# Designs tried in a protein design run: designed miniproteins, single chains, continued (4). Part 6

Each design is a single chain, and the fold is of that chain. pLDDT is the mean over its residues in the fold that is shown.

## One batch from the design tools (miniprotein)

Design m12172
Fold by ESMFold2-Fast:
Structure m12172 (fold): chain A 99 residues (1-99)
Amino acid sequence: MRRIPLPGRTLTVDGETYTVTSLEEVEADGKKVLIARVKGTIDGKEAEGFFPVEAEDEETLKRLRKELLPTHPDAEKIKSVEDYLRAEAEARRRAEANR
């Protein structure tokens, strides 16, 4: 799709509020994929990320999530934007603890 309706969706994860700022349609392995750009606050700090939301094929979706989130230890368990935001929060906590 060329124009992506952005209703300013808000998500609450572990007490923090996030906003989906954009949706992009991309093609991977001949399949269409929707990627969400999310922005919010984690533990009082600004966080921004990209997350594959939907694909024509679940196999393609899983592969893209692994490709875009290879630094997350539980990337295979990330199935939604909320799961992604929890993983980002945990990654930031680890980064702050890793002096």
Scores: mean pLDDT 60

Design m12173
Fold by ESMFold2-Fast:
Structure m12173 (fold): chain A 84 residues (1-84)
Amino acid sequence: SDALIQKQIDNAEALLRHAEEMIERLEKDPESVSPQEIVIAGMHIIAVSVEADLAIKKGSAEQQKRGQELLKRAKELAERLKKI
């Protein structure tokens, strides 16, 4: 349903913000981070990618656009995470 897809998009936006904040902290002081923190950031990126793909496949035109934007941002964060 549109309401369920919207909730998934909103949840993905929140996870993406958390992942970006974690990656920014990791980039500033990688020597202080645990493998567990890196795993958690990666899991958030995967979750965002899954929710974005669902929005792209099943959402309205506006939800599909938001899903594509989320997917692009998740891929950018994944590339940043690979450098840590």
Scores: mean pLDDT 84

Design m12174
Fold by ESMFold2-Fast:
Structure m12174 (fold): chain A 91 residues (1-91)
Amino acid sequence: YPSYEEIMEKIERELRELGIEKPVEEISFEELKEAIREAARAESDEPEEVIERGAEAAAKAVMIAVEAIREGLSPEETLKRLKEAHAKLEA
């Protein structure tokens, strides 16, 4: 499993690629979900319901990190929550 620094770096890079310039802790779920949905729709021929489901799942995973940072959770606890979200997405 990636280190806390590696997972955060990946999240920040992906957010920047989606056009989100806010710090991770200031991002809303709706803003993130919409940005992911727009990016997926531009690059994919998947049905809208598949894009919507994927965007929602991805946004929920990232929001776990955002909420943990807002709550002042330790890197260990943040990683635990992200690992659990990743396992659900892999299934």
Scores: mean pLDDT 70

Design m12175
Fold by ESMFold2-Fast:
Structure m12175 (fold): chain A 94 residues (1-94)
Amino acid sequence: GTITEDVQRTGRDLGLNAEQQAVLQHLLEEYARKHPDVGYVQGMNEILGRALLSALEQNSNLAEAVAALEKELLVLDRLLKNGYTVEELLQQTL
């Protein structure tokens, strides 16, 4: 699916509002643009969606949650470039 479709599905599943979904979509689009050799892989929406939900539970505002997601994206990028798959990472984040 597209980033937009995947984010909308994840948002419904996790109860993310429109503002939170827009943040998730923007971060995934920026990552795909900055890392064209990796691009967007279906499942990144679920990893980052869960990270956003966790960050929102631990932080009282969206800006702090976004900072936590940017750090998670750097970790995800490193793991994917070292040969981990999105499927493997989804299993480890459960």
Scores: mean pLDDT 75

Design m12176
Fold by ESMFold2-Fast:
Structure m12176 (fold): chain A 82 residues (1-82)
Amino acid sequence: STKEIDVEIEAKTGEEASEALEAIKHVAEESEENVKINVSVKIEGDEEEFKKALEAAKKAQENEKVKIKEITNKKGEKYYVE
């Protein structure tokens, strides 16, 4: 069975989100094959910071062990990355 880990990132800037997502990707790369990391991201910053976070999330999801469940902007709008 796959071991699942749930992680929530709350960031004010896209850079903070990117650093957190890069750390999660590194953990996924070092983990056993049966690990799945489910990530939810919340961004308090403006639309430009949200776009940076979205880009970083897509990059992190390139690792098959990382799944971005949702990215929430400052208005509470949820974006699903499948």
Scores: mean pLDDT 81

Design m12177
Fold by ESMFold2-Fast:
Structure m12177 (fold): chain A 85 residues (1-85)
Amino acid sequence: SAAEVRELIARLMAAMKEMARRTLDPAAYAAFAAQLDTLPVTLEGLRQALAMMRAQAARLADPEKRALVLRFIDEAEELLARLES
C-alpha cells in the first residue's frame, strides 16, 4: 500500500541519518541531517537524499567508511528500483 511504501521510505531516511552520524565528520553530519529533514518522505525525496549521501561519501578520507556508505547507498538504490517496478 501507499502507507507501507511511505513507512519504508521514512525508515530508509532514518537509517541514512544514522549511517551519516556514524561515518561523517560532525559538521558534515549536521549539514546532511538538516538538508535531509527538508526533503519530503517520497520516492523522489529518497532519490535526492541518496544523491546527497553519495556526494558526502566521495569526500570521506577514510576508505573503510567510504566503502560502508557506498554499499549502503547501493543497497538502498536497489530497493528503490524495486519499489518503482
Scores: mean pLDDT 85

Design m12178
Fold by ESMFold2-Fast:
Structure m12178 (fold): chain A 59 residues (1-59)
Amino acid sequence: SPRDLLTEEERAVLQAVVDHPDLSDEEIGERLGITPERVRELLKRAVEKLGDNIVAALP
């Protein structure tokens, strides 16, 4: 599965963004207990690892 390429943190951030598309990076960070900068970095890594398979990695 494409999800196997992601770390636990990368998967959590990706899932949170998809489940809550109306939330800012700051609000996603608050929910996950991480900084908004960390949210952006983890999303970048997830997108780079998945490329065109990003949708297939989501629950």
Scores: mean pLDDT 75

Design m12179
Fold by ESMFold2-Fast:
Structure m12179 (fold): chain A 60 residues (1-60)
Amino acid sequence: MVLGTAVLLAPASGPGDLTLFPGDVVEVLEELDEKRVRVRRLATGEEGIVSKSALELREV
């Protein structure tokens, strides 16, 4: 189950081989800790870990 969707505000490249760019829409899959979430890029289906500070969370 996804936790919601988010839009990237800043480039995100971190552990998990996922590189995201501003304007990418991702599904938030899991909160790993206070600073990091696991996300999936909607366009490609790739998953990775990004900083919460790089995301604007959209609650639906």
Scores: mean pLDDT 67

Design m12180
Fold by ESMFold2-Fast:
Structure m12180 (fold): chain A 81 residues (1-81)
Amino acid sequence: VEEKIEEIRRLSSDPAAVPKLEKMLEDESERVRMEAVVALWTLAPYAPEAVEALRRATEDESPVVASLARALLRAIEAEFA
């Protein structure tokens, strides 16, 4: 889990990493999925695909992950509204 989180943190500065972060949204670990959501939010200004991935994360089976994705997506939409 910690190794995956460190990888996500490294990927959070690379807009080309969005597809890999999207795969991490399917991870069995709730913590890994939460960190992937935060990384996608960080990349949203640089990669429109990250916003689309955040929309999919709002449907996550974990209420914690889904709520986090909804909150971060709303923050993006409020800034660009």
Scores: mean pLDDT 76

Design m12181
Fold by ESMFold2-Fast:
Structure m12181 (fold): chain A 82 residues (1-82)
Amino acid sequence: VEAIREKYEEILRMIEAGEPLEKVDALMEELRKLADEHAEALRAAIAAVGPAHSAALAAAKSEEERRRIHVEGMERLLALAG
């Protein structure tokens, strides 16, 4: 759980720092793998959030909007994970 929270914090920090979104996407994929290994609740949360998050990203018109969507997705996952 702590390792997953640290990875979320790392992703949020990179988004805040203006890192390229492809680096953020790579870390999000690592986070999904960690969730698969650590917690059923986290897997369920990712499955629930993933489709809406992907749809929002596809509809996003700017990098600023995409960064906001990433932050909202991370916050939702953290809230669901408890």
Scores: mean pLDDT 70

Design m12182
Fold by ESMFold2-Fast:
Structure m12182 (fold): chain A 105 residues (1-105)
Amino acid sequence: VDSDIDNLNNNANNSTDPDTRANAYNTLGMIYYDSGQYQDSINSYQQSINVSQNPDIRAGAYSGLGMTYYQMGQIDQAISYFQQSISIGSPVISSISQQHRDDVS
């Protein structure tokens, strides 16, 4: 969705708060991933990790990298990034696991 990408790029470039910028990069990474633009997705998640030291935001970025590498067929790299996301101890990962339990839905 190009209009959402434009708004997120503006927030990523113009925000003075590292967490706001990193969240914008994480959302851009997710949109690029959904659009099949894997290189732009990887770049966006890497920028998020470089900008923020917030563990929740960084764990989300590592999870996004894991999903992107998995779609590219690089399974071992995907597992490594998912392990880094879990190691940070982000509640975002726990929330995603609880919402997407196949045994419940």
Scores: mean pLDDT 74

Design m12183
Fold by ESMFold2-Fast:
Structure m12183 (fold): chain A 66 residues (1-66)
Amino acid sequence: MDEERLRRAGEHGQAKYRQGLVEAARTLAERGGSEEHRRLAEEAVRRGDLKTAQEHVQLASDQALR
């Protein structure tokens, strides 16, 4: 009965997570992180590759930690 609502909630949760990854990458780029890794994270999110997006956010964070 709630299977469709549970799946929709999961999809909405993933969409929010994708938006959070993009926002985190942008914030890190503004703080001296890699602009290139921000762009790659955004592109990965757009194609649905959350693992690659997460890795690029991590790399942007590493550059921001001068």
Scores: mean pLDDT 71

Design m12184
Fold by ESMFold2-Fast:
Structure m12184 (fold): chain A 91 residues (1-91)
Amino acid sequence: EEKLKEIEEFVRESAEAIIAKTPIPELREKLEKFTEEILNSTAEELEEKAKKLAEELKKMIKEGAPEEEIEMVRAMLQLASTASVLLKSLE
């Protein structure tokens, strides 16, 4: 219970730091929604999310997507990956 709350706090704090650096309102909203998805996901679901985000990131870079969108997807990938590792540590 306590350790799960620490993970939730870490994810929220990390997301807030990223959101604070994001000047585009629609990207902030997307990050906020994704943060809630992470908090409601299992470690396995987070692994799948991270895998899909990694694929999307590669495609966005290849297609020359805006830097702000690329940074958002990188942030989402980092959050999902980190949360997955932390949740797995709970057994």
Scores: mean pLDDT 77

Design m12185
Fold by ESMFold2-Fast:
Structure m12185 (fold): chain A 84 residues (1-84)
Amino acid sequence: DETMKQLVEEVIKLFYIETEKTVSQLIQEAAERLELDQDFVQDIQQKIMELAELSQEDLNKKGKELPLEKLIRLRDALLKLKEE
């Protein structure tokens, strides 16, 4: 899915640039940059939570506030979504 690939690449890019935003906010900003709707954003957040085994509370934290093991799971989930 080209849309999923572009979203994942934008989220990863924003993780390096936007260190003061939460994971959820980075996904939202990536989607806004790609002109994707809110339903798509919610669906992607659910898929990320399932694949990375993260809670909604985890997504409401900044990347720097997450333990390394959760950051690794988030990265791996994003890469899996890109391969769909």
Scores: mean pLDDT 81

Design m12186
Fold by ESMFold2-Fast:
Structure m12186 (fold): chain A 104 residues (1-104)
Amino acid sequence: MAPSVVLAPKEVTTYEGEDVTIPAEAVHSPENEGVLLTVQWYKDGQPASSRFKILPSEEAAQRGMAHLLIENVQPEDAGTYTVVATDSGGTSSASTTLTVLPRP
């Protein structure tokens, strides 16, 4: 069975002090339709901290909607964010680079 494929934007740019959402979604193969996913976010190769929130919910992430919300973005939040989705068919990952700009 082929694994579900996770999709995320390559790059996201935001301004310091704003809330930013990194949208990630898993596309199920036909054989994996209805199978729940395990979704894990990583920042710079480390598991994402409680600083970050999964939207709209952990249950939606299990169904392939795995958006990461970063509230009140700081310069230290810049870096590489990787989403990893695992199902019975295997594991898929996608990485996004977040750039934080000073406020205009």
Scores: mean pLDDT 72

Design m12187
Fold by ESMFold2-Fast:
Structure m12187 (fold): chain A 81 residues (1-81)
Amino acid sequence: MIAGAGSGPGAVLPDGSVGNGGATAFDDGTVGGGVVSDDGSRKATGTAVDEEAAALARHAGETGDGAAGAEAASLAVRKAA
């Protein structure tokens, strides 16, 4: 977690500037997956969400630090809502 924070919202890495969008999608998976099952199910759910979120974050992180991340976050939130 702490290491992830270093590469999170403050960094241009995949989970960096796009951390807003990626974090939103990942957080949803963590909450749902963790609550649904604490076994392989939770791990599988977290992995699937993380894989998709990471792919999205990687693209957004490269396009534009805070600006692109903010838009990605808005899109993710709209979809999650």
Scores: mean pLDDT 43

Design m12188
Fold by ESMFold2-Fast:
Order: structure tokens, then C-alpha cells, then sequence
Structure m12188 (fold): chain A 105 residues (1-105)
């Protein structure tokens, strides 16, 4: 999709010009870490999730991914570049919904 292509192009540009490292905060739940990894694999296949991305860039990728997969919950996400408890709950609920759909069909 155009969203996937835009995420790939934006990530490639950031990886070429940025020194920002991607690190999972210790406060993130295992489900959220798995969701971030899953989204990275789907949208950034071949680009490598080991590349240097900031939390703000990761949140931008999550917002675009959720807008495609779960637009109702995506609309409820804040515009913050930091992960809030409310945003974390919406992401977790979306992850569980997506996992249930994948297991059912």
C-alpha cells in the first residue's frame, strides 16, 4: 500500500541521515515489544529492525501501521512523541485484536 511504501521510504531516509538508536524501554510490556517487532518485520522487511530509530520515529511507524490495520484505535492515539499509558493500552488492545484475527483465520 501507499502507507507501507511511505513508511519504507521515510525509514530509509532516516537510516541514511540519523544517528538515533532504537532501544526498547524497560518499562514497555512484552506484548508491546512483540507488536513493535511484528510491525517492523511487516513494514520494514529487509531493512532490519536493528537500525537506528528514535522512539518518536517508532511511534510514527506504529501510528501509520495502526491507521492501516486498526483505524478506529489509531484515531484515538495522541500526537505525542512519547509513549503514554493511554497510547500503550490502545496499542496493546489493537495487538490482541490483530492476534485474535490471525489465529481465527
Amino acid sequence: SSVEQRVIETTNLLLKTSQIKFEFPSSLSDLLKQFLYYIALLLLDGLGISEQLSMAEIMAIIREALAAADPERAAQLSSSSVLSPEDAALIRDSLLSLMERNLAS
Scores: mean pLDDT 53

Design m12189
Fold by ESMFold2-Fast:
Structure m12189 (fold): chain A 68 residues (1-68)
Amino acid sequence: SREERIEAARKEALAYASELFGEKIESMDEADALGVRAVIEGREDLAREFSEFRRKLAEKYGVELSEI
């Protein structure tokens, strides 16, 4: 189902975010907060890499970027 594809994409996004930001991340809200923190701290490169990964996941699973 679409819901199962969204869940799978979110699971991959969380795993990637945890490795990218070097912190244990358990929700997309936490991942988004860390992305915002990275921008504030001058690490726009990390925020960009996460955004690009999420876009690729949305394409891979056939879901909207806003759903991940």
Scores: mean pLDDT 84

Design m12190
Fold by ESMFold2-Fast:
Structure m12190 (fold): chain A 79 residues (1-79)
Amino acid sequence: TLSVPLLRILSLDDKKTSSSPEEKFLLRALLLSGNNEELRTSLTRFRIALAKKDYTEAEKYLNTILNLLGDKEKELLLT
């Protein structure tokens, strides 16, 4: 089962921007991570899961990323 935020990220990857929405998500999250190793690791795992079309694992790591970020940062990543 896929969450609404994950479905939105996947839908936006469908030719609506010149760069992948998942790439924009990852870049923004990396800027927010600083020296947070857990966040950086979760971002890497999320990227790998999306590439493998393992949406269950992708959602798992997305939840980890969102839990490590503040509410404003969560909104920025999901928009």
Scores: mean pLDDT 64

Design m12191
Fold by ESMFold2-Fast:
Structure m12191 (fold): chain A 86 residues (1-86)
Amino acid sequence: PLDRLLTEEEIRERAEGLKETYELMGWEVEIEEYYEDGKLVVRVTVYSPASGEEIVYEFVSGETLSELLQRLNEEAEERRRKRLLS
């Protein structure tokens, strides 16, 4: 369900899947874990040596699946807008 809370294990799995996907595309991936406000944050930085593009994804434990999907969609739209205005 979309109101399901993401566990620490699930966000690590999502970060690992993202890493595998970007590495298959020839991107460099860095994963950083830290705790903020009692929640695990997994930060995935992906970098394209071909284009110089850098994208940062953050996964937070205790966030609902709905909240994550909404945030990722908003971040993707914002990145698209910046690219079109550049």
Scores: mean pLDDT 77

Design m12192
Fold by ESMFold2-Fast:
Structure m12192 (fold): chain A 99 residues (1-99)
Amino acid sequence: MEEEEREKRLKYLEGVIRSLELLKDEAEEVTEKAIRLLEEAKRAVEEGRFEEAARLFREAAELINTEVPEVVEKLVEQVDADTGEKVKKIKEIEKEMLE
């Protein structure tokens, strides 16, 4: 159970890091600092230091929200778009199988 939580948290952090890397060109210095904090958070999770990981994640989130709120807006838009696309694909498969 704790190992599953660790893997889930690591996958989430990796996803956020990848999303920030894609938005790097819009706020390079701040985005790079946030990515570094999230990479440290990922290492803390791998080492079982969950309280430190949570602190590092909060620092990264606060940095982005304070310095570049527009990056946060774009992250939200990308998450919603990906979810919509996946739902459409599932619906298409259901439609073809008609069960």
Scores: mean pLDDT 63

Design m12193
Fold by ESMFold2-Fast:
Structure m12193 (fold): chain A 68 residues (1-68)
Amino acid sequence: DDMTQMRRDAAYSAGYDAALDALRRGDSRDEVLQRAYQAAKQVAPDLPDSQIRDVAQQAVDDAERDLS
């Protein structure tokens, strides 16, 4: 459980950094989501895809909010 949470936290951090970089470059929303998803998956490939997608979406939402 704790190890799964640590993997989710690491995936979120990677997705958030990727989303911030993509947003600052002016990438499209689809590109931002794709970059966040790939970054999260690279860090936590053993998480279910649904969890990686949820983490990536949350990271993108938070990055957009932080830049607004």
Scores: mean pLDDT 85

Design m12194
Fold by ESMFold2-Fast:
Structure m12194 (fold): chain A 99 residues (1-99)
Amino acid sequence: MLEILSESPIKKNKDGTYTQTLKLLDTDTGEEYEVVITLLPNGLVKVDVYKDGKKIGEIVLNRKGNVLKKDLDVSEETAEDIIEIVKSKLPELLEFAKK
């Protein structure tokens, strides 16, 4: 099970993207992940996943939370938990981008 340890404020970037960074703890293994959620100008959501400062993969979602691409070197259960957490953050990210 993944727990959110911290979340950054949503940042508006000069390139027209919006980013939020999450730190996640796997309570079963004690492993920590950093997840960088980027809302792209075309409405796609790119999720970059890091462990120990190294990128271990990425997920691409549409704005409805449907998975378009998953290339991530973790268990299927951990990947599904990351997707669920990201989906829970999409409404806030999309609302922020309207402003």
Scores: mean pLDDT 84

Design m12195
Fold by ESMFold2-Fast:
Structure m12195 (fold): chain A 87 residues (1-87)
Amino acid sequence: MFQAPSDAEVEAVAATIRSREEALEAVERFFEKARELAEKNNDQAMLDAIEELEPLAREAALSPDEAVRRLVAAGMRINLERLEKHA
């Protein structure tokens, strides 16, 4: 399940996101791993959610607003670590 990270955790990770390219990479790595796990578990609901949410996350990572880009990328990076830890 995708859990919302704490504000402090998001802020700490957001401080490490320095470019639009890094933000987009964080989104891409998260959804790649989430898709692999969903396919492995035959979780169609998760695949459908990924297909719906990935375009929205990509647009947010490419946003002209740096704060939006950093927050989205931070959330994706934190959740990727959680997916890898529980894989």
Scores: mean pLDDT 74

Design m12196
Fold by ESMFold2-Fast:
Structure m12196 (fold): chain A 100 residues (1-100)
Amino acid sequence: MMSVEELRELAEKGLEYAIELAKKLNKQEKASDEEIEEFRARAEARIAHLARTRRLSPEQVEVLREFLERLVEALEKGEISMEIGEALLISFLQEVQELV
């Protein structure tokens, strides 16, 4: 089972990679507030589902919520595209599902 510290490191590395990839591919685009709120709602629903099905601890859920807030901040700043943000979220949650 993955530790809270390992989950935080995975999230941080994933976000750094996504921002660099967005820069390299010239896919840095500012999403609308509506698109960001819809992304947040979808992400929270996915996190809640994973927490229930995998019986995640409150500390593990907090790491996933912290990751979501960092993704939202990156989208608000235009550092990543919505496509890259969604791909990173799905990939991270899939990895958490396999390791927990």
Scores: mean pLDDT 80

Design m12197
Fold by ESMFold2-Fast:
Structure m12197 (fold): chain A 64 residues (1-64)
Amino acid sequence: SMTRERIAEAAIELWRKYGRDNTTMAQVAEAAGVSRATLYRHFPSKEELVRGATELEAKKALEK
């Protein structure tokens, strides 16, 4: 979904700038323009967000 992709993109940008350990789920939600509830619905944990973001980047590379 577009929402899931938006969250993953926001996470990648924040991690690139500040690092994963210095980035919270709340900051990812704000950067993506979604509620924390919406973020947690798509990615229940930070570990799952990392996994999902990696999968989406790989999928987008293959589908382009």
Scores: mean pLDDT 80

Design m12198
Fold by ESMFold2-Fast:
Structure m12198 (fold): chain A 104 residues (1-104)
Amino acid sequence: SLEERLLRVLAEAAREEGDVITAISAEASPEAAKSHVRGIARFDPELLVRILERVAERVSDDELLYFLKTFLGLSDDQAREVLRLLREGDRDGVLKIIEEHVKK
């Protein structure tokens, strides 16, 4: 399934950034992966952006949009903007959207 493939890509990307805990969460369940990814968005957003850059290199735009909406809980508009910024290599732009998303 698309979800199983995205979990494998997430685990690989996380390991490349030295984040073994995110990789283990992705291998445990979709629910564990979603919870952990949303946690790192709040507590280590710079690490999340680096992981997202690696995921973006390995998936299509439609797959990346699904990942951003499903795993991060971004709105359609937020996910489309993050997709655009990731394709442009604008790390700071991605970071700003993630930080604003996790604020109350």
Scores: mean pLDDT 88

Design m12199
Fold by ESMFold2-Fast:
Parts: sequence; structure tokens; C-alpha cells
Structure m12199 (fold): chain A 57 residues (1-57)
Amino acid sequence: SERVERALAALREARKVLSDQEIGELVTQANLENPADPVGALIRRLEAAIAEVRAAA
């Protein structure tokens, strides 16, 4: 699905700038935000974290 492709793309980009532990924490936070459908929350959190790291670098 399109959402899965976007999530996978965000995960690949996140792995370039974030640790596996940091990514795992974002996954946990997304699940807590929306347990029934965490994918949208995960995409937003990953994209925000990537942008923050790149802006600080």
C-alpha cells in the first residue's frame, strides 16, 4: 500500500541519521499515539526527526 511504501521510505532515510534504538522509540511513541493505526503517526514522527537532525547538522 502507499502508506507502507511511505513508511518504508521514511525508515530508510531515518536509518541514515538515527540509531536503531531511536527509531524503536519513535515506533513505540507512534503506537501509543494511535494503537489502532500507528502508521500515520510513525511517518510524521520519522519525517520530523530526520528534518530536525538534518537542520542541526
Scores: mean pLDDT 82

Design m12200
Fold by ESMFold2-Fast:
Structure m12200 (fold): chain A 66 residues (1-66)
Amino acid sequence: SIKEELEEAIKKSAPTEEQQAQLAVRAAEMYGVKLTEEERKDIEKLVEFLSKDPEVARKVIETLKA
């Protein structure tokens, strides 16, 4: 599923959960996504929110894999 691909891409993006969240937030904001403070700090909430828009999720995944 797109949610599983997004989770995997985030986990492979950086060695720490804090860095993973920072990179995922930056990628999402690059595509005009507006995130709450809670979503910026919590990978589970971030993934849940981003996975609701498959087009945005795909763009974030490709950015993190580059």
Scores: mean pLDDT 81

Design m12201
Fold by ESMFold2-Fast:
Structure m12201 (fold): chain A 80 residues (1-80)
Amino acid sequence: MSARERLVEELLAASREVGRERGTDWEIARETAEALVERLGLRSVHDIFALSADELMTIPGVGERTAREIYEAARLLARR
């Protein structure tokens, strides 16, 4: 598995955990996670904290709520 593929899988897993903690079945779409890693050039979860919400919202399917949930998933990953 490449570093990018690993980051995508980690983001998907963390987003599912955020959804479970909120009592929902929410998770980020795979296509959205792939677009975040590829188009914004993410190398690690820490790169997400360098991005503004507006930059996250350049990705199709990412609105203000989803951008906030992505930050929560990134914080969960950073605690590991």
Scores: mean pLDDT 76

Design m12202
Fold by ESMFold2-Fast:
Structure m12202 (fold): chain A 90 residues (1-90)
Amino acid sequence: SAAKEEEEKRRIIGKALAYELALYALEEAKKNPEKSAVEILEELEAEAAKTSAAMARVVREAKELVENLSEEEIEKKAEEYKKKVEELKA
């Protein structure tokens, strides 16, 4: 059904954004050693929560990815979800 297809598309897009945000935070932490990737994402979640509950959830998921996965695992999953998002546009 169209509703299930839209839910799956939103899930895939949300996952892709979460992995990309996790990579962004890891890269920013390397440029600014005063802040960890987790601290960068906590600040982003607080700002996102002011305007979008959905975006705040994506940032929180990115934080969980940084806490639980290696950078290599995050990079691999980010590429996988990026491909899935491109397939949804076709």
Scores: mean pLDDT 84

Design m12203
Fold by ESMFold2-Fast:
Structure m12203 (fold): chain A 92 residues (1-92)
Amino acid sequence: AEIEEALQRAVDAALKGDAEGAAEAVKELARLLGAEEFAESAGRLVRQAVENPEDEISIGMLRLLAGVAKAIGYDELAEGLNRVVDAIESRR
């Protein structure tokens, strides 16, 4: 499924330290889930966090964005963002 493929691409890119690939995959995931309004913010924060995995501010903002997405009904986007954060933290 396209949603699962986009999420897996985002996680794989984050694990490799591919900031641009992770950002684009997360933007695609948001669009596929109908959450296009989150695409640019999620992509920017993912790029920053993958480039700087020790940056707690970018990671905290991603977790906050995931919480907001979940609160308004985008549970799959929230899960996807948290899985990308877990992948980033695994590279520390």
Scores: mean pLDDT 85

Design m12204
Fold by ESMFold2-Fast:
Structure m12204 (fold): chain A 65 residues (1-65)
Amino acid sequence: MKKVSLEAARDILLVALEFLGGKIEEKDGKLVITAEEVTPELLSIVEGLKKNAEDIGGGEVELKE
């Protein structure tokens, strides 16, 4: 069942991203994600973060390989 807290959803996605080997950095209000290899699982998490950022009015989300 989906939680109603956007902040909690973001925290869960950030933890999952780091678990999958993603590195997270903030630059000029932009959330930059770096990964050695982009798997379908990692890409799904990044897409979730982009949607979450749009929903909460947060910064942009960028993925780098």
Scores: mean pLDDT 72

Design m12205
Fold by ESMFold2-Fast:
Structure m12205 (fold): chain A 100 residues (1-100)
Amino acid sequence: SSKDQLERAILSLLLRARHANSDDPAAQALLDEAAEVFGKFLKGEISLEEAVERLRALAAQSTNPLVRATLERIVELLELYERTGDIAAVEAEVRAWLAA
């Protein structure tokens, strides 16, 4: 399903940020909380607006530029998916991000 594809795409960004910060417990804690927020959004437990607000707040708490960039990118991709319904576009953007 497109939701399963969205889940895999977003989790791949979080996984890359986790691996790049494996020795940073503060970064891991923020990424864990971001994964929980995203999970609640996927289950329909929170709105897109709530998920975006919470993810931006987590990004603002981080002093780690990769964590901040990753969380802001997740927000952009969720907004892209909501606006277009185009999972292929989201997956292409994730591949481009991971290749950089």
Scores: mean pLDDT 88

